Designed miniproteins, single chains. Designs and how they scored, part 14

Each design is a single chain, and the fold is of that chain. pLDDT is the mean over its residues in the fold that is shown.

## One batch from the design tools (miniprotein)

Design m453
Fold by ESMFold2-Fast:
Structure m453 (fold): chain A 89 residues (1-89)
Amino acid sequence: MELDKEADEIIERLKKKGVITDEQAEELRRIYKELGGFGAEFVLRMMEELGISFEEVEELIPIGYSLFLMEATVSEEVRERVEALEKKR
């Protein structure tokens, strides 16, 4: 069954680009359903659980990435998680 068009579009783009596997695409669909939307937490879980790079998230999910950046400026927790991911590069 079709997800929200935004989530479906993004997950399919990631898969087409070879950034994620079919397994990871299913995991993203699960995360999206669990969270109920495409926000900072979704973006963080993509990066943390799937190893998707910060730059790839920006390219693939510009709206979610913008929300995530905004959240990172106001949420210490989100910012700390982002910094941890950046340091792994």
Scores: mean pLDDT 70

Design m454
Fold by ESMFold2-Fast:
Structure m454 (fold): chain A 60 residues (1-60)
Amino acid sequence: GLAAGAAFLSRVGGVSRAAALEAVRLYEQGDREAAARLVSEHTGVSLEAAERALATALQL
């Protein structure tokens, strides 16, 4: 669910819980680029790495 996915991103990616929840929500709404950019900006990882992390988070 969204909370589990956000907790995963916060723990693994160093994203704050609020930002992680927003990123997962954007991704589920179909705004994948905005979600990946949010994670990338907060963690410094590439957009590709951010998108993979979001895909993993959504399986939780």
Scores: mean pLDDT 74

Design m455
Fold by ESMFold2-Fast:
Structure m455 (fold): chain A 75 residues (1-75)
Amino acid sequence: DTLAETLRRDPALGRKLLAGYLISYLLMDKRDEARALVLSLVGVGVSPAQAARLLAALEIPDKSQAIAEIQAVLL
């Protein structure tokens, strides 16, 4: 299954997986890839409001704070 398919079929699991992917990208200093992932899912399991909050979280320089905000939005 794709992440988009999981978000539609099992939103709770999909959100946990999305959080895991975003946190992994963030820890690898791949913030552009994390942003691209969020944008690719807008209207396909991620609302525009959730996307705006996730994109704002990905701009936080402190990785621990960014992770906490990602978890707060998705979990």
Scores: mean pLDDT 84

Design m456
Fold by ESMFold2-Fast:
Structure m456 (fold): chain A 66 residues (1-66)
Amino acid sequence: MEKLKEEFENTYRKMVQALREGNILEATDYLGRMLELSKTLGDEEYIERAKKLREELFQRLENLIS
């Protein structure tokens, strides 16, 4: 369990770095991994964190396209 939580936090840091570099596709790939990790954990806190990050990323994409 702790290893999966650490992997989630490491993936989050990589996603933030990709967003800072303007690599939206790479950030989306990391988000996908975080969503899978949160489902595997089955921890509501991590599931909600991943869902919130998904909404934030899609909001950024929508603002760029619209």
Scores: mean pLDDT 79

Design m457
Fold by ESMFold2-Fast:
Structure m457 (fold): chain A 72 residues (1-72)
Amino acid sequence: SEALEIGRKIRDEGTAEASKLGEEAAENMGTVMRTTELSTRDESPEQAEKNMRKAKEVTLDQNRRRAAARAA
């Protein structure tokens, strides 16, 4: 649910900015997924997915704030 909600917010903020934030989020998510998978080595796939969703939310929020800071 949160992943979909974050995706909608990115789209709503603007096409150009959304595209850049989406790309940065995808790249950061790739790195975080790797780290998360390593940290959840002994956990179920469902638990790994939950951790990935949380990590994705953090990276998207960071990218959004970074873009806002640059625009200011």
Scores: mean pLDDT 64

Design m458
Fold by ESMFold2-Fast:
Formats: structure tokens, sequence, C-alpha cells
Structure m458 (fold): chain A 82 residues (1-82)
């Protein structure tokens, strides 16, 4: 099934959890990544794209503010904390 996933933190733990989930869900799922570190966020996004995911969105900045904004406007099936 198609899912909508929010990943808060693209560090080691968040990256591992996001990749494990991404292998189990439909490739047309929406994946939103938040990290203050642009390089970590983009590295995770590229790994997810390599797994065949088409809808990967990266948001670089304050995790609390971005998470509140995205959660207020979107209904997520899963939230990953890393």
Amino acid sequence: MMKKILVIGAGEIGKKKAIELAKKIDKNSEIYIIDIDEKKAEELAEELRKLGHKNVHVFVGDAALLAEELLSKNKFDEVILG
C-alpha cells in the first residue's frame, strides 16, 4: 500500500529505520525527510531513490518547527525519529 512517512533526523538511526521501512512499502509512497544537516538529508534521500522511491522530499532546518508544520498539514502513516 502507498504510505506517507515522516523522517525526523537522517543520522545513523533515522537512516537505518527509514531504509528498512522503505523496502516494505509501495514505491509511490511519499517520504518527507527533516534534518538540520543538508548532506545527511540528501544522502538518505538518494538511498531511498536507489530503492525505487519516486516521491522523496527534503526539508533542511529546525526539526521541531519543520515537524510541527508538516504534521499540521499532513496525515502521516508513520513517523521515524533518528
Scores: mean pLDDT 86

Design m459
Fold by ESMFold2-Fast:
Structure m459 (fold): chain A 105 residues (1-105)
Amino acid sequence: MKVREVVEALRAAHAELLAEIAANPDLPDAELLRLAAARLEELAALAERLGAPEELVEALRTLADAYRTIADDPERAEEAEKVALEAWKRLMEIVERETGERLTS
């Protein structure tokens, strides 16, 4: 399944972010969100190249845009947090439907 390749890439990206946090404990939350957004954009591009469902690509891009907004636009952060939560929920539902496995971050 093409979605499995995206899920494995997502797990790798999560592990890389955890390693970055451990290596740079003084890294601001805004920079962590920008890094997460960049990784999510890379995953969306990978999903599109692999021909994954458009809804998966959209969920990844929506989550990336929301994280970038939280980092860069404080006035829109509260709205963006709600968008991020809904996008993450959709992403988990798509992954479970397509792979039969729960996304565990």
Scores: mean pLDDT 77

Design m460
Fold by ESMFold2-Fast:
Structure m460 (fold): chain A 64 residues (1-64)
Amino acid sequence: GDEAAARELLARYPGVGVTEEEILRLIREEGKSVEQIERMLATLEALGITSFDQRAALAAYLAQ
């Protein structure tokens, strides 16, 4: 279930630099929905963020 959703998200946002393991953590440990994760990935792509380790920069931006 969740693994298939993670791979589909990776296929749609290959330039963002996220991993299957990171997406699965968001679903299983942080309780995020697939829709919430897709919105996050779309936001990262729109901002030109090409690596998931830039989450701190996105968090700082959204805190304004």
Scores: mean pLDDT 72

Design m461
Fold by ESMFold2-Fast:
Structure m461 (fold): chain A 63 residues (1-63)
Amino acid sequence: AEVVEMTPEEVRQAITDAALAGYRNVRLTVRELPDGTREYVGEAKSPLTGEEKTVVYRAREKL
């Protein structure tokens, strides 16, 4: 899996772009961590020939 560190807005945009580009199993998970930060994790599976590649987008923000 490829991981990209981003802002929350960039994660939302990347997930939208992945869905429009034909990626599968596109999802966004938002969690609040015990240290008072919020974590955004976007995931998408690329429809590569013969294999699916998962791309992971991450962002953290302080609450």
Scores: mean pLDDT 70

Design m462
Fold by ESMFold2-Fast:
Structure m462 (fold): chain A 85 residues (1-85)
Amino acid sequence: MEEERRRLLELRAEILRAALAGDFERARELGRELGRLHAEAAGGSEEQIEEAARKGEEQAEELARWAAEHPERAREVLAELERRI
């Protein structure tokens, strides 16, 4: 559980780093992985896992746009995530 929680936090931090670097493709890939891991941890079906991956990708795209518009706030959130890892 703790290792899984740590991996999820690390993925969220990596998504923000990719977003801040302007690497939107990487952010989407990481968001997809985050969604998959969440659904797998919850015991989701293959369909639920794929849907969660798609949602994770969409959320990462939204986060990347937000980080581009609010880079200072995004860096604060990244620092907070890194403190929890």
Scores: mean pLDDT 81

Design m463
Fold by ESMFold2-Fast:
Structure m463 (fold): chain A 91 residues (1-91)
Amino acid sequence: RPPLRALLLSGLPKSITEEDLREFLSKFGKVEEVLVLRDPVTGEPLGEAIVVAASEEDFEKIYEALKEFAKELSASTPEKATVRPIRISPS
């Protein structure tokens, strides 16, 4: 089975930036790339982000950290934060 290195986050606070996610996750594992998704009409963050881990080991650590982060957000806000593995195309 091909290794997964990318995670999709949903239900994030719109104030979270790519730099915020990178700094937070750097404590748990090496991040290769972070992309915050934006509304094409307003230009505002959608509360969604894609995170790419540098290695499979970093992916597991980052995934666990993001699951805990999403759980904490879901406990303190009416919005449900989620994280899931996604497939990315090599480019």
Scores: mean pLDDT 74

Design m464
Fold by ESMFold2-Fast:
Structure m464 (fold): chain A 88 residues (1-88)
Amino acid sequence: VEELVKKMIEEAKKELEREPDGRKRQEIIEEKVEELREILEKIPELSEEEIEKLVAKVELELGVYEGMELIKRGVDNVIKKIEEKKKK
């Protein structure tokens, strides 16, 4: 279960790195979280509380990653705009 969760997070991060559109990035996060929930619900040893806890952990980790990437992309865009003004 823990290995499955880690693999899902890593795959989601790779897809987010390749997607430049913020709206599509949000859709990737939502799709991966829903996929994980469906997989975990099929495991009879997991309680509803354990499933919710694992899903919340993945949502938090992907949300933090996305927030940091948006900040980084915003800064990079400002830097590019300044460099383009210097070429004039």
Scores: mean pLDDT 75

Design m465
Fold by ESMFold2-Fast:
Structure m465 (fold): chain A 86 residues (1-86)
Amino acid sequence: SQEAQELAAFLKQLPAEQKETILDLAITQEGANLTTEILTKYLGTDDAEDISKQIHKYAGFEYQEILTPEQAKRLQEVAKEAQKLL
């Protein structure tokens, strides 16, 4: 999908460790929302908010602190497709 291609292109710009952590979190129930709080905890970067907002944008919705189950599932599906493109 176009969303997966855009997310993969974005993730390729990040340090490899951050990219791998984001992809690992996206497939877990706890990390699936990829919110600023979750990314701050696991990435240890001041860019966590911007990264979270870009990921939500590429999944096709505006940034939210709490995703609906449908949005979380869509984000997880886009992340799995993006991982295959990396």
Scores: mean pLDDT 75

Design m466
Fold by ESMFold2-Fast:
Structure m466 (fold): chain A 61 residues (1-61)
Amino acid sequence: SKLEAARAAGAALRAAKDGVQGVQNMARALRDGGASQDVVDKVAAAKDKGQAQMAGLEALS
């Protein structure tokens, strides 16, 4: 049903938000630790991908 699909999308969105929070915490630690720009850029790309996934899930819920 549409309600079951919406509930599944909501659960997936919560999981995606938790993942993005983890990546944000990692990015902060890497910047504070003086990581190379290449490593910082990779973490930023992963965050952007996670945010795009969240936007897609929000459109479904």
Scores: mean pLDDT 68

Design m467
Fold by ESMFold2-Fast:
Structure m467 (fold): chain A 69 residues (1-69)
Amino acid sequence: SMEEALREAERRGQEAMARVQETLEKVRNGEEVDPALVQALLTSYRHQNEVHPDKEIEELIAKLEKVLK
């Protein structure tokens, strides 16, 4: 049903958000992370920073770039 599909989507969304937060925490701590996830986050945060510049986002972008090198 639509209701069951919505609950499954919500659960998957929560899991995806938890993985994003885990990845960001690992990046901030200098731990190894999946390069594909780092690249996706970099693309997303670069776009956000172009629309609304934020020093914390700029610092995060710099850290993400260092992880890929």
Scores: mean pLDDT 75

Design m468
Fold by ESMFold2-Fast:
Structure m468 (fold): chain A 65 residues (1-65)
Amino acid sequence: FLDEIPESVIIDQAIAAGLSLEQARTLAETLREDPTASLSTIARKVGVSVSQVRRALRAIAEAIK
């Protein structure tokens, strides 16, 4: 489903969830490179907590409703 979501939406929603622009870009890249990555792997690569990743992913999911 991530291949159908514009990168700008992923970045905007991640920033709204409390990530910096650089963290939001890393999140978008990580999700596209490895959509099977665990929340822990994504959190370590982005440099945020698992709860912050979960919040960002929830914001993205809400935006595409």
Scores: mean pLDDT 78

Design m469
Fold by ESMFold2-Fast:
Structure m469 (fold): chain A 66 residues (1-66)
Amino acid sequence: DEARLAAILAAIAIREIDEVLATDSSLSPQQRAELRALRDALLAATTAEERRKMVERTSAFLQRLK
């Protein structure tokens, strides 16, 4: 089920953001604001398409932090 998979991936992405915000003290104020904005967008997403798009953006952002 595409909708269920998208919802699960969105929930995982939110958890990853929360963990990074809690553990990474090296983040700039701008990076913290961007992560919070991604988290808010993931929570606001109501369709599978919106969730997949936000998950992809979150993964790309987190990959750049490494």
Scores: mean pLDDT 86

Design m470
Fold by ESMFold2-Fast:
Structure m470 (fold): chain A 80 residues (1-80)
Amino acid sequence: SKVEELKKEFEEYYKKILEKMKKSEDVEEVRKLFEEFVEKAKEFMKEVEKVGSKEEVIEFAEYLLEKLMEAQELLDEKLS
């Protein structure tokens, strides 16, 4: 499935960027990584909307929101 391929590509990207955010001690770098992650998530969402069924689009949107929340929590921790 094209949606499964996109999800796998996003998971690989997500794991790499989240690890960089976790390891960085530079708050400005973490903020830039978060902004990059948000933009990439928007790009993946648009691609899934083009090729996915309504159900696949909803499931992917929920998955993206979960990952965005996780990245936001990490950014908030680094700002403390």
Scores: mean pLDDT 85

Design m471
Fold by ESMFold2-Fast:
Structure m471 (fold): chain A 66 residues (1-66)
Amino acid sequence: SKEEEIKKIIEELKKFERDLVLRVHAGADPAEVQAEYKKRLEEAIDKLVSLGYSREEAKKIIDENL
């Protein structure tokens, strides 16, 4: 279902966000990590748009679930 696909997208993004904190703590460049996060965030938005949401709605879903 769309609901399960949304949940998967959000969970994957949350896991990636947790990993970012650990990577910065391990000495990764914060600027590189932020650039990678921005790319991953855009990919999550694109996936939600493919499920029938507008980009504005997709951003709101992500903001409300992070």
Scores: mean pLDDT 83

Design m472
Fold by ESMFold2-Fast:
Structure m472 (fold): chain A 65 residues (1-65)
Amino acid sequence: SELEERLLREAEEANLPGAVLQAEAALGRLEPAVEALHEKYGVDKEEVREKLEELRKEAEELLKK
């Protein structure tokens, strides 16, 4: 959840939508946020990518409901 919140916050600072639903649609645009999160917080890019995939799956399930 913390990494999830960080990703959404960085996406908002990059002028991207901050909602989980919008995160799925804007995954390609989240790459700058992934880079910033890696630089600022020292998390592995692999871990960030894994969290993005988790967010995408959650958003996809929400869209189906």
Scores: mean pLDDT 58

Design m473
Fold by ESMFold2-Fast:
Structure m473 (fold): chain A 72 residues (1-72)
Amino acid sequence: VKQMLIDMIKNAMKLAGIEVPKDLSSLSLEEQRELAREALKKAVEKGEISEEEAEALLEIIDSLVKEIEKEE
């Protein structure tokens, strides 16, 4: 689950043309979620994905974050 979240954030950052930070996995879940939102927003601005696709990806990311938080 955590690896899926990291992979999705990396993919979103690549689409946005943003360099993936080496310490991404050590960031808080809130920081990871915020990075995903900003990356998807930039990817939409660049025309790499649609706004609808970005919304769908954010819903999946939100679900993954909740699943990880549920364990604590």
Scores: mean pLDDT 76

Design m474
Fold by ESMFold2-Fast:
Structure m474 (fold): chain A 67 residues (1-67)
Amino acid sequence: SNKSKFFFELLKEATADGVSTKKIEDLAEKYKVPKSIVEELKSLAENGKVSPERLKEFISKAEAYKD
């Protein structure tokens, strides 16, 4: 549930340009998300932001494989 809350908050905070790596880190601390997920998301960043398209793709894959 914490992982799902983290992903929902990321999508909510994303602008047309995406979400900043700092926001990803702040939300990960709030929801106690594993560092591996944070590092993988940050690796998708361009100019310090992860685009909405890359966010949605990552979340879809993470949600599909959480079971």
Scores: mean pLDDT 77

Design m475
Fold by ESMFold2-Fast:
Structure m475 (fold): chain A 104 residues (1-104)
Amino acid sequence: SMEKKNKFIEDIKKLYEEFKQRLEELAARGASREDILNLLGEFYSKVLDIAKKYGFSDETIAKIKEVLSKAIREVKERGVTDPEEVLAILDKAYEEIIKIVNEE
């Protein structure tokens, strides 16, 4: 339903803002690449839990998994630790997730 999609988008937006704040805090204290990857893994798990909670199809959940997995792999392979570079990658993933759920 449109209401479920809107509520999912609202919850994911809140989660992403919390992710951004935590990433900036990690960067401020000189966090390692491992700390950033752990934060990304937590974000990944929480996004999928919210998608399952709202009852999105297995196909939609699989697409969300692919988008997030590609973003995390890019951060890992490029070895980025700069929060601006991490956010540039994740902003694209976030926009793709919103598009995927709107097309459900």
Scores: mean pLDDT 86

Design m476
Fold by ESMFold2-Fast:
Structure m476 (fold): chain A 59 residues (1-59)
Amino acid sequence: MDDVLAQVQAAYQQVKQIAATLPPEQARAESLKVLQPLVDAGILSEEDAQAIIDRALAE
């Protein structure tokens, strides 16, 4: 329960750092790699993962 929340927060932090550091196309690819284990585990939907990436890359 608590470990799941910690994993999601860590992934969000990594996606934000990736979006700030890399070009948009590269940031999207690297962010998907970070979020894929959470999607595979059923913690995030594919739509949730895409929304996180889109938000981090856009604004």
Scores: mean pLDDT 78

Design m477
Fold by ESMFold2-Fast:
Structure m477 (fold): chain A 107 residues (1-107)
Amino acid sequence: SEMLKEIEKILEEFIEKLKENPELSFDEILKLLEEMMKKILEVLKKSKAPIELIEKVIEEYIELISKIEDLVQEAKENNVPREELRKRILEEVEKFAKKVLAIVKES
């Protein structure tokens, strides 16, 4: 599927940016996440994806943002090293990517 390939590329490019830029602030990561999600939504819209598919992808994105916010808050309260926080954020992004690709593939 062309839609699946385009979304996979967007997710891979975002994950690569996170891996290559360990110095990115939390605010910069959120901005990149928003830009990534806008690109995914444009692919879904262009492909005339069913509303139910779009809703599922948005729900996964909202859950990801919530999890990242929780991780950042816990890191502030417990003095978690930046490298460990970044690793946990990357793991949540990787899980999000796998879930989104599964949702799109099953459509």
Scores: mean pLDDT 88

Design m478
Fold by ESMFold2-Fast:
Structure m478 (fold): chain A 70 residues (1-70)
Amino acid sequence: MLSDEEIIERILEIAREMVALLAQLAQAAPEDRPAIRAQIGALQREMEQLISQLSEEQREELEKRVEEIA
């Protein structure tokens, strides 16, 4: 099982990966866009599942860390 810190680190990794995929989507050929969108959707679901494992206090900490990165 992942620790709370490992969950937060994984969420931040997914967030960065999604940013990279969104940039890739903007430059992608029309035929490649559905596959990239599907990958973004899968990452969003993983992130939602991970966030659900965090306490309210840890979600607040995650939100602050995301704001500092963005």
Scores: mean pLDDT 79

Design m479
Fold by ESMFold2-Fast:
Formats: C-alpha cells, structure tokens, sequence
Structure m479 (fold): chain A 81 residues (1-81)
C-alpha cells in the first residue's frame, strides 16, 4: 500500500525527469534527482539508487533511471520515509 505508492511516486518523478530531458531541460532533470537524493540522504541504499538514476539520465538510459528511482522509493518507504 504505502510502499507501492512511494515507489509509484518516485517512478513518476523519473518519468518527469525523462520528459524534461526530451525537452532539452537536462539541468532541471538533474536538479530534480539531486533534490530526491537530499530527501533520502539518511537512507544510504535509496540515496545510492538516486545517484545511479542520475548517472543513467546522463547516459541517456531513461529506462534504468526510472527503474532505479522506483527501487529507491520502495526502499525509502520500507525505511519509513
């Protein structure tokens, strides 16, 4: 329930970041991922996944970016985020 909602929310933010990149707004997409990393800073596994999503975005791998963000959201929800 709550865990699935958090994973879905993070996945939707990943889709937003992908949309921003397609519009040529890569810096805005990276800023969005950086803000997510700050929100999960106390959860090392989730923060690492957000950092991996950031690298995937820079490599043009939108599928992996969304996947990493969904995983980060699930871990964050399990930790009580």
Amino acid sequence: DSIEERAESFGNLGKLAETLVKQGKEEEALALLDALGEQVADIPEAKELVEKAREALKKGDGEKMVEYLGEAGRIAAEAGF
Scores: mean pLDDT 78

Design m480
Fold by ESMFold2-Fast:
Structure m480 (fold): chain A 120 residues (1-120)
Amino acid sequence: MEEIVEELKKRIDEAYENLKKRLDTEYSYLQSLIDSATTKEQIDTVKEEFDLHYKEMEERIKGFKELADSLIEKVKEKYPDLTEEQINELRKYVDEKIAELETDFKNRKASLEKKIEEKR
């Protein structure tokens, strides 16, 4: 029972780390594009690219939430003897990971938007 909770947390951590790595890669890519832009036309193109990439990342974060919710539902069905406390622990763990991703995403987005504006 306790082993199942820890194993699920490890699966959540793996998914979290994979998504975080994608955010890091996208941030580096967009920062490089912004840094290389020298003309107003290039800056406008970078802004369009930025908006598309961040929209795609928002959808990926949403997908992570949906997968986590589905996983918790399946666990409730497969292990009906899980206590309310154990289920709440899993829910809280997932919610904390989601909040961390959303905060990092929002802060990085704001940072890049500021850099684009400063180049205009």
Scores: mean pLDDT 82

Design m481
Fold by ESMFold2-Fast:
Structure m481 (fold): chain A 99 residues (1-99)
Amino acid sequence: MIVAVEEIVLSPEKIRERFPDLSADEELTLYAFHLDDGRVIVVVLDKNKKILSIAVLSREELEKLLEEMGIREDVRPAEKSKEVEEIAEIGLKKAKEVE
């Protein structure tokens, strides 16, 4: 079901600039899990890899969000790790609940 995984690391400065309502003094990591049905699961993690938020977006919604935030250039392929695999399992369970 997951066809691609992307990673975005946001510095505290970028978070304050793009999301002033977020009280973030620390780095955030976003994983975007692209599904074969055109949906994308976005998981937001804190510096300790604690899940803060999970959102299910369309690919078009993700592309628009990345463009509006000016973080398109910060997107990179995620390395396969046990940690990323565990995060993917949590995201897939949430995607199944949302349909």
Scores: mean pLDDT 74

Design m482
Fold by ESMFold2-Fast:
Structure m482 (fold): chain A 69 residues (1-69)
Amino acid sequence: MGPQMRRLTPEEVRRYQEILRSATDEEIEKAAKHLKITVESLRRLIDTPPEELSNVEAGILAEAAEIIK
């Protein structure tokens, strides 16, 4: 759980997804490892429409994007 309980907008989620799509496979692997999820799970979140993501899943994308920057 993130420290903020704010719901991310679909636009914010899309921005994080774009950052992650531009990342290398190595960067995605490092982000997934840090978040204690599989690379497959992270890639699934990147490809999931923002409106279908929970606030927690959107938060995972935000943290992953921050890790690779």
Scores: mean pLDDT 79

Design m483
Fold by ESMFold2-Fast:
Structure m483 (fold): chain A 60 residues (1-60)
Amino acid sequence: SEEALRAFQEGVAAFNARDYEGAIAGFERALSLLDPDSPLARVAQSNLELARQRLEEQRR
């Protein structure tokens, strides 16, 4: 869906800006709109995990 792709792109843009909280929100929104078995959902899940790791690193 266009909304899922837009949410994913917003997550990527936030991630590249080192806004990991924004990246998490974008990827979580994309995943809520996608079939879990879709290729985009798998990529969003991987990016979400990485964004969560980066956020934890920033808090330390």
Scores: mean pLDDT 87

Design m484
Fold by ESMFold2-Fast:
Structure m484 (fold): chain A 74 residues (1-74)
Amino acid sequence: SIEELLAELERLVEELEAASREDVTRVMARFFETASRLIEAIKKLPEEEAKKYREKLIELGRRADAVVARKRAE
């Protein structure tokens, strides 16, 4: 379900925070795979529902990007 995909993305952001630099690429690959599945699910929804889930996905993506940038700067 969409809610399960969102929960998995939240978990992957937490996993990114805990990840070693060597593991960041593997965790991000899983993040992008899960995000891709969520995007495909969102495309099938009415626009008002799709907008809500797109906003949550954008927020999660920004959080993931911030973690990756911080770890790569170290």
Scores: mean pLDDT 84

Design m485
Fold by ESMFold2-Fast:
Structure m485 (fold): chain A 98 residues (1-98)
Amino acid sequence: EAKERLRELIERLGELLTRVVRLAAEAGDEEALELAREAARLIGEARRKLAEGDYVGAAEYLEEAARLLARAAEKLDPELAEEAREIAEEAERIREEL
């Protein structure tokens, strides 16, 4: 159950990342692009931890990545920022249940 929930969050956050990168590039927002690049790295780490069976580590990386994407999206699209915050909260809940 935790594995499936984490996989779903990774997919959702990856979709948000794609949208945030596009908006940041269109706006010329270098800070948002830098935050998005770091979030992409952390999403990759979350996938690696999930593959290793380290669900706590996966949730921690997802929480951090989602918070970075929320910051990147704040000035570009507040709805995407809220969606990223929801993902961070869900990752935190999963970690607390483990």
Scores: mean pLDDT 88

Design m486
Fold by ESMFold2-Fast:
Structure m486 (fold): chain A 92 residues (1-92)
Amino acid sequence: SMKVTPFHRLLQVVLDNTVEDPELRKELLEALAPLIEQADTSDPRVLYELFNAIVTQNIELLKKLFPGLSDEEIRETIEKVLPLLDKLKLKK
């Protein structure tokens, strides 16, 4: 049985309601996995701050939100998530 953190459940619910493409939802969840493992919260404000920090590439804010992560892990997460968020902005 997979232990799902409260933050993982919150992110999954938000993605299920905002991202129509199931493959993109899976890719976003996998790209954010290192951050999910560090977060012991179900506060949607933390999720809002997370996406704002990624979009603005604010490494210092991400370090404050997830102090257990290295600068390298934070950079790798931004590099994986930014292209996926850009796919959400493309109009067909």
Scores: mean pLDDT 74

Design m487
Fold by ESMFold2-Fast:
Structure m487 (fold): chain A 66 residues (1-66)
Amino acid sequence: MPSREAQAAAIRAVREAFLAGKTPEEMRDAGYKAAVEAGASPEDARFLADRLTNAALQGAELVPLP
């Protein structure tokens, strides 16, 4: 499971990309990069980026996993 710090970083990055009008691809890239920089593994970072990008596009709130 990705750390709380990695989840918070990914949430912020995806939210900022979404509000800036970025594409879904750019949102995923932003979330992935932020999660990796916060110490997540590549697998966890990809999982977070995909999950958070899909949530943002569906209008759901971006929340960390428990």
Scores: mean pLDDT 80

Design m488
Fold by ESMFold2-Fast:
Structure m488 (fold): chain A 75 residues (1-75)
Amino acid sequence: SSQAQKYLNEAKSLDEEIQNSGEDIDKVEKLVKELAEKVKKIEESGDKDLVKEARKILLDADVKDGLLHIKSALK
């Protein structure tokens, strides 16, 4: 659907911003939450191809967020 494609484009832009946010944990965490909301809306569309791509983007973002939190906790 056009709406699901719009959310996928927004998710891609959010992931790009996440990857460019360095080690700003608060900013990355906030952007990951926004990205997860977009992915949830894509999943509700039932478009299997868009859902697969969206989940891959979310995993990439979640990995960065998780690694930053682990790094912070070990300080």
Scores: mean pLDDT 86

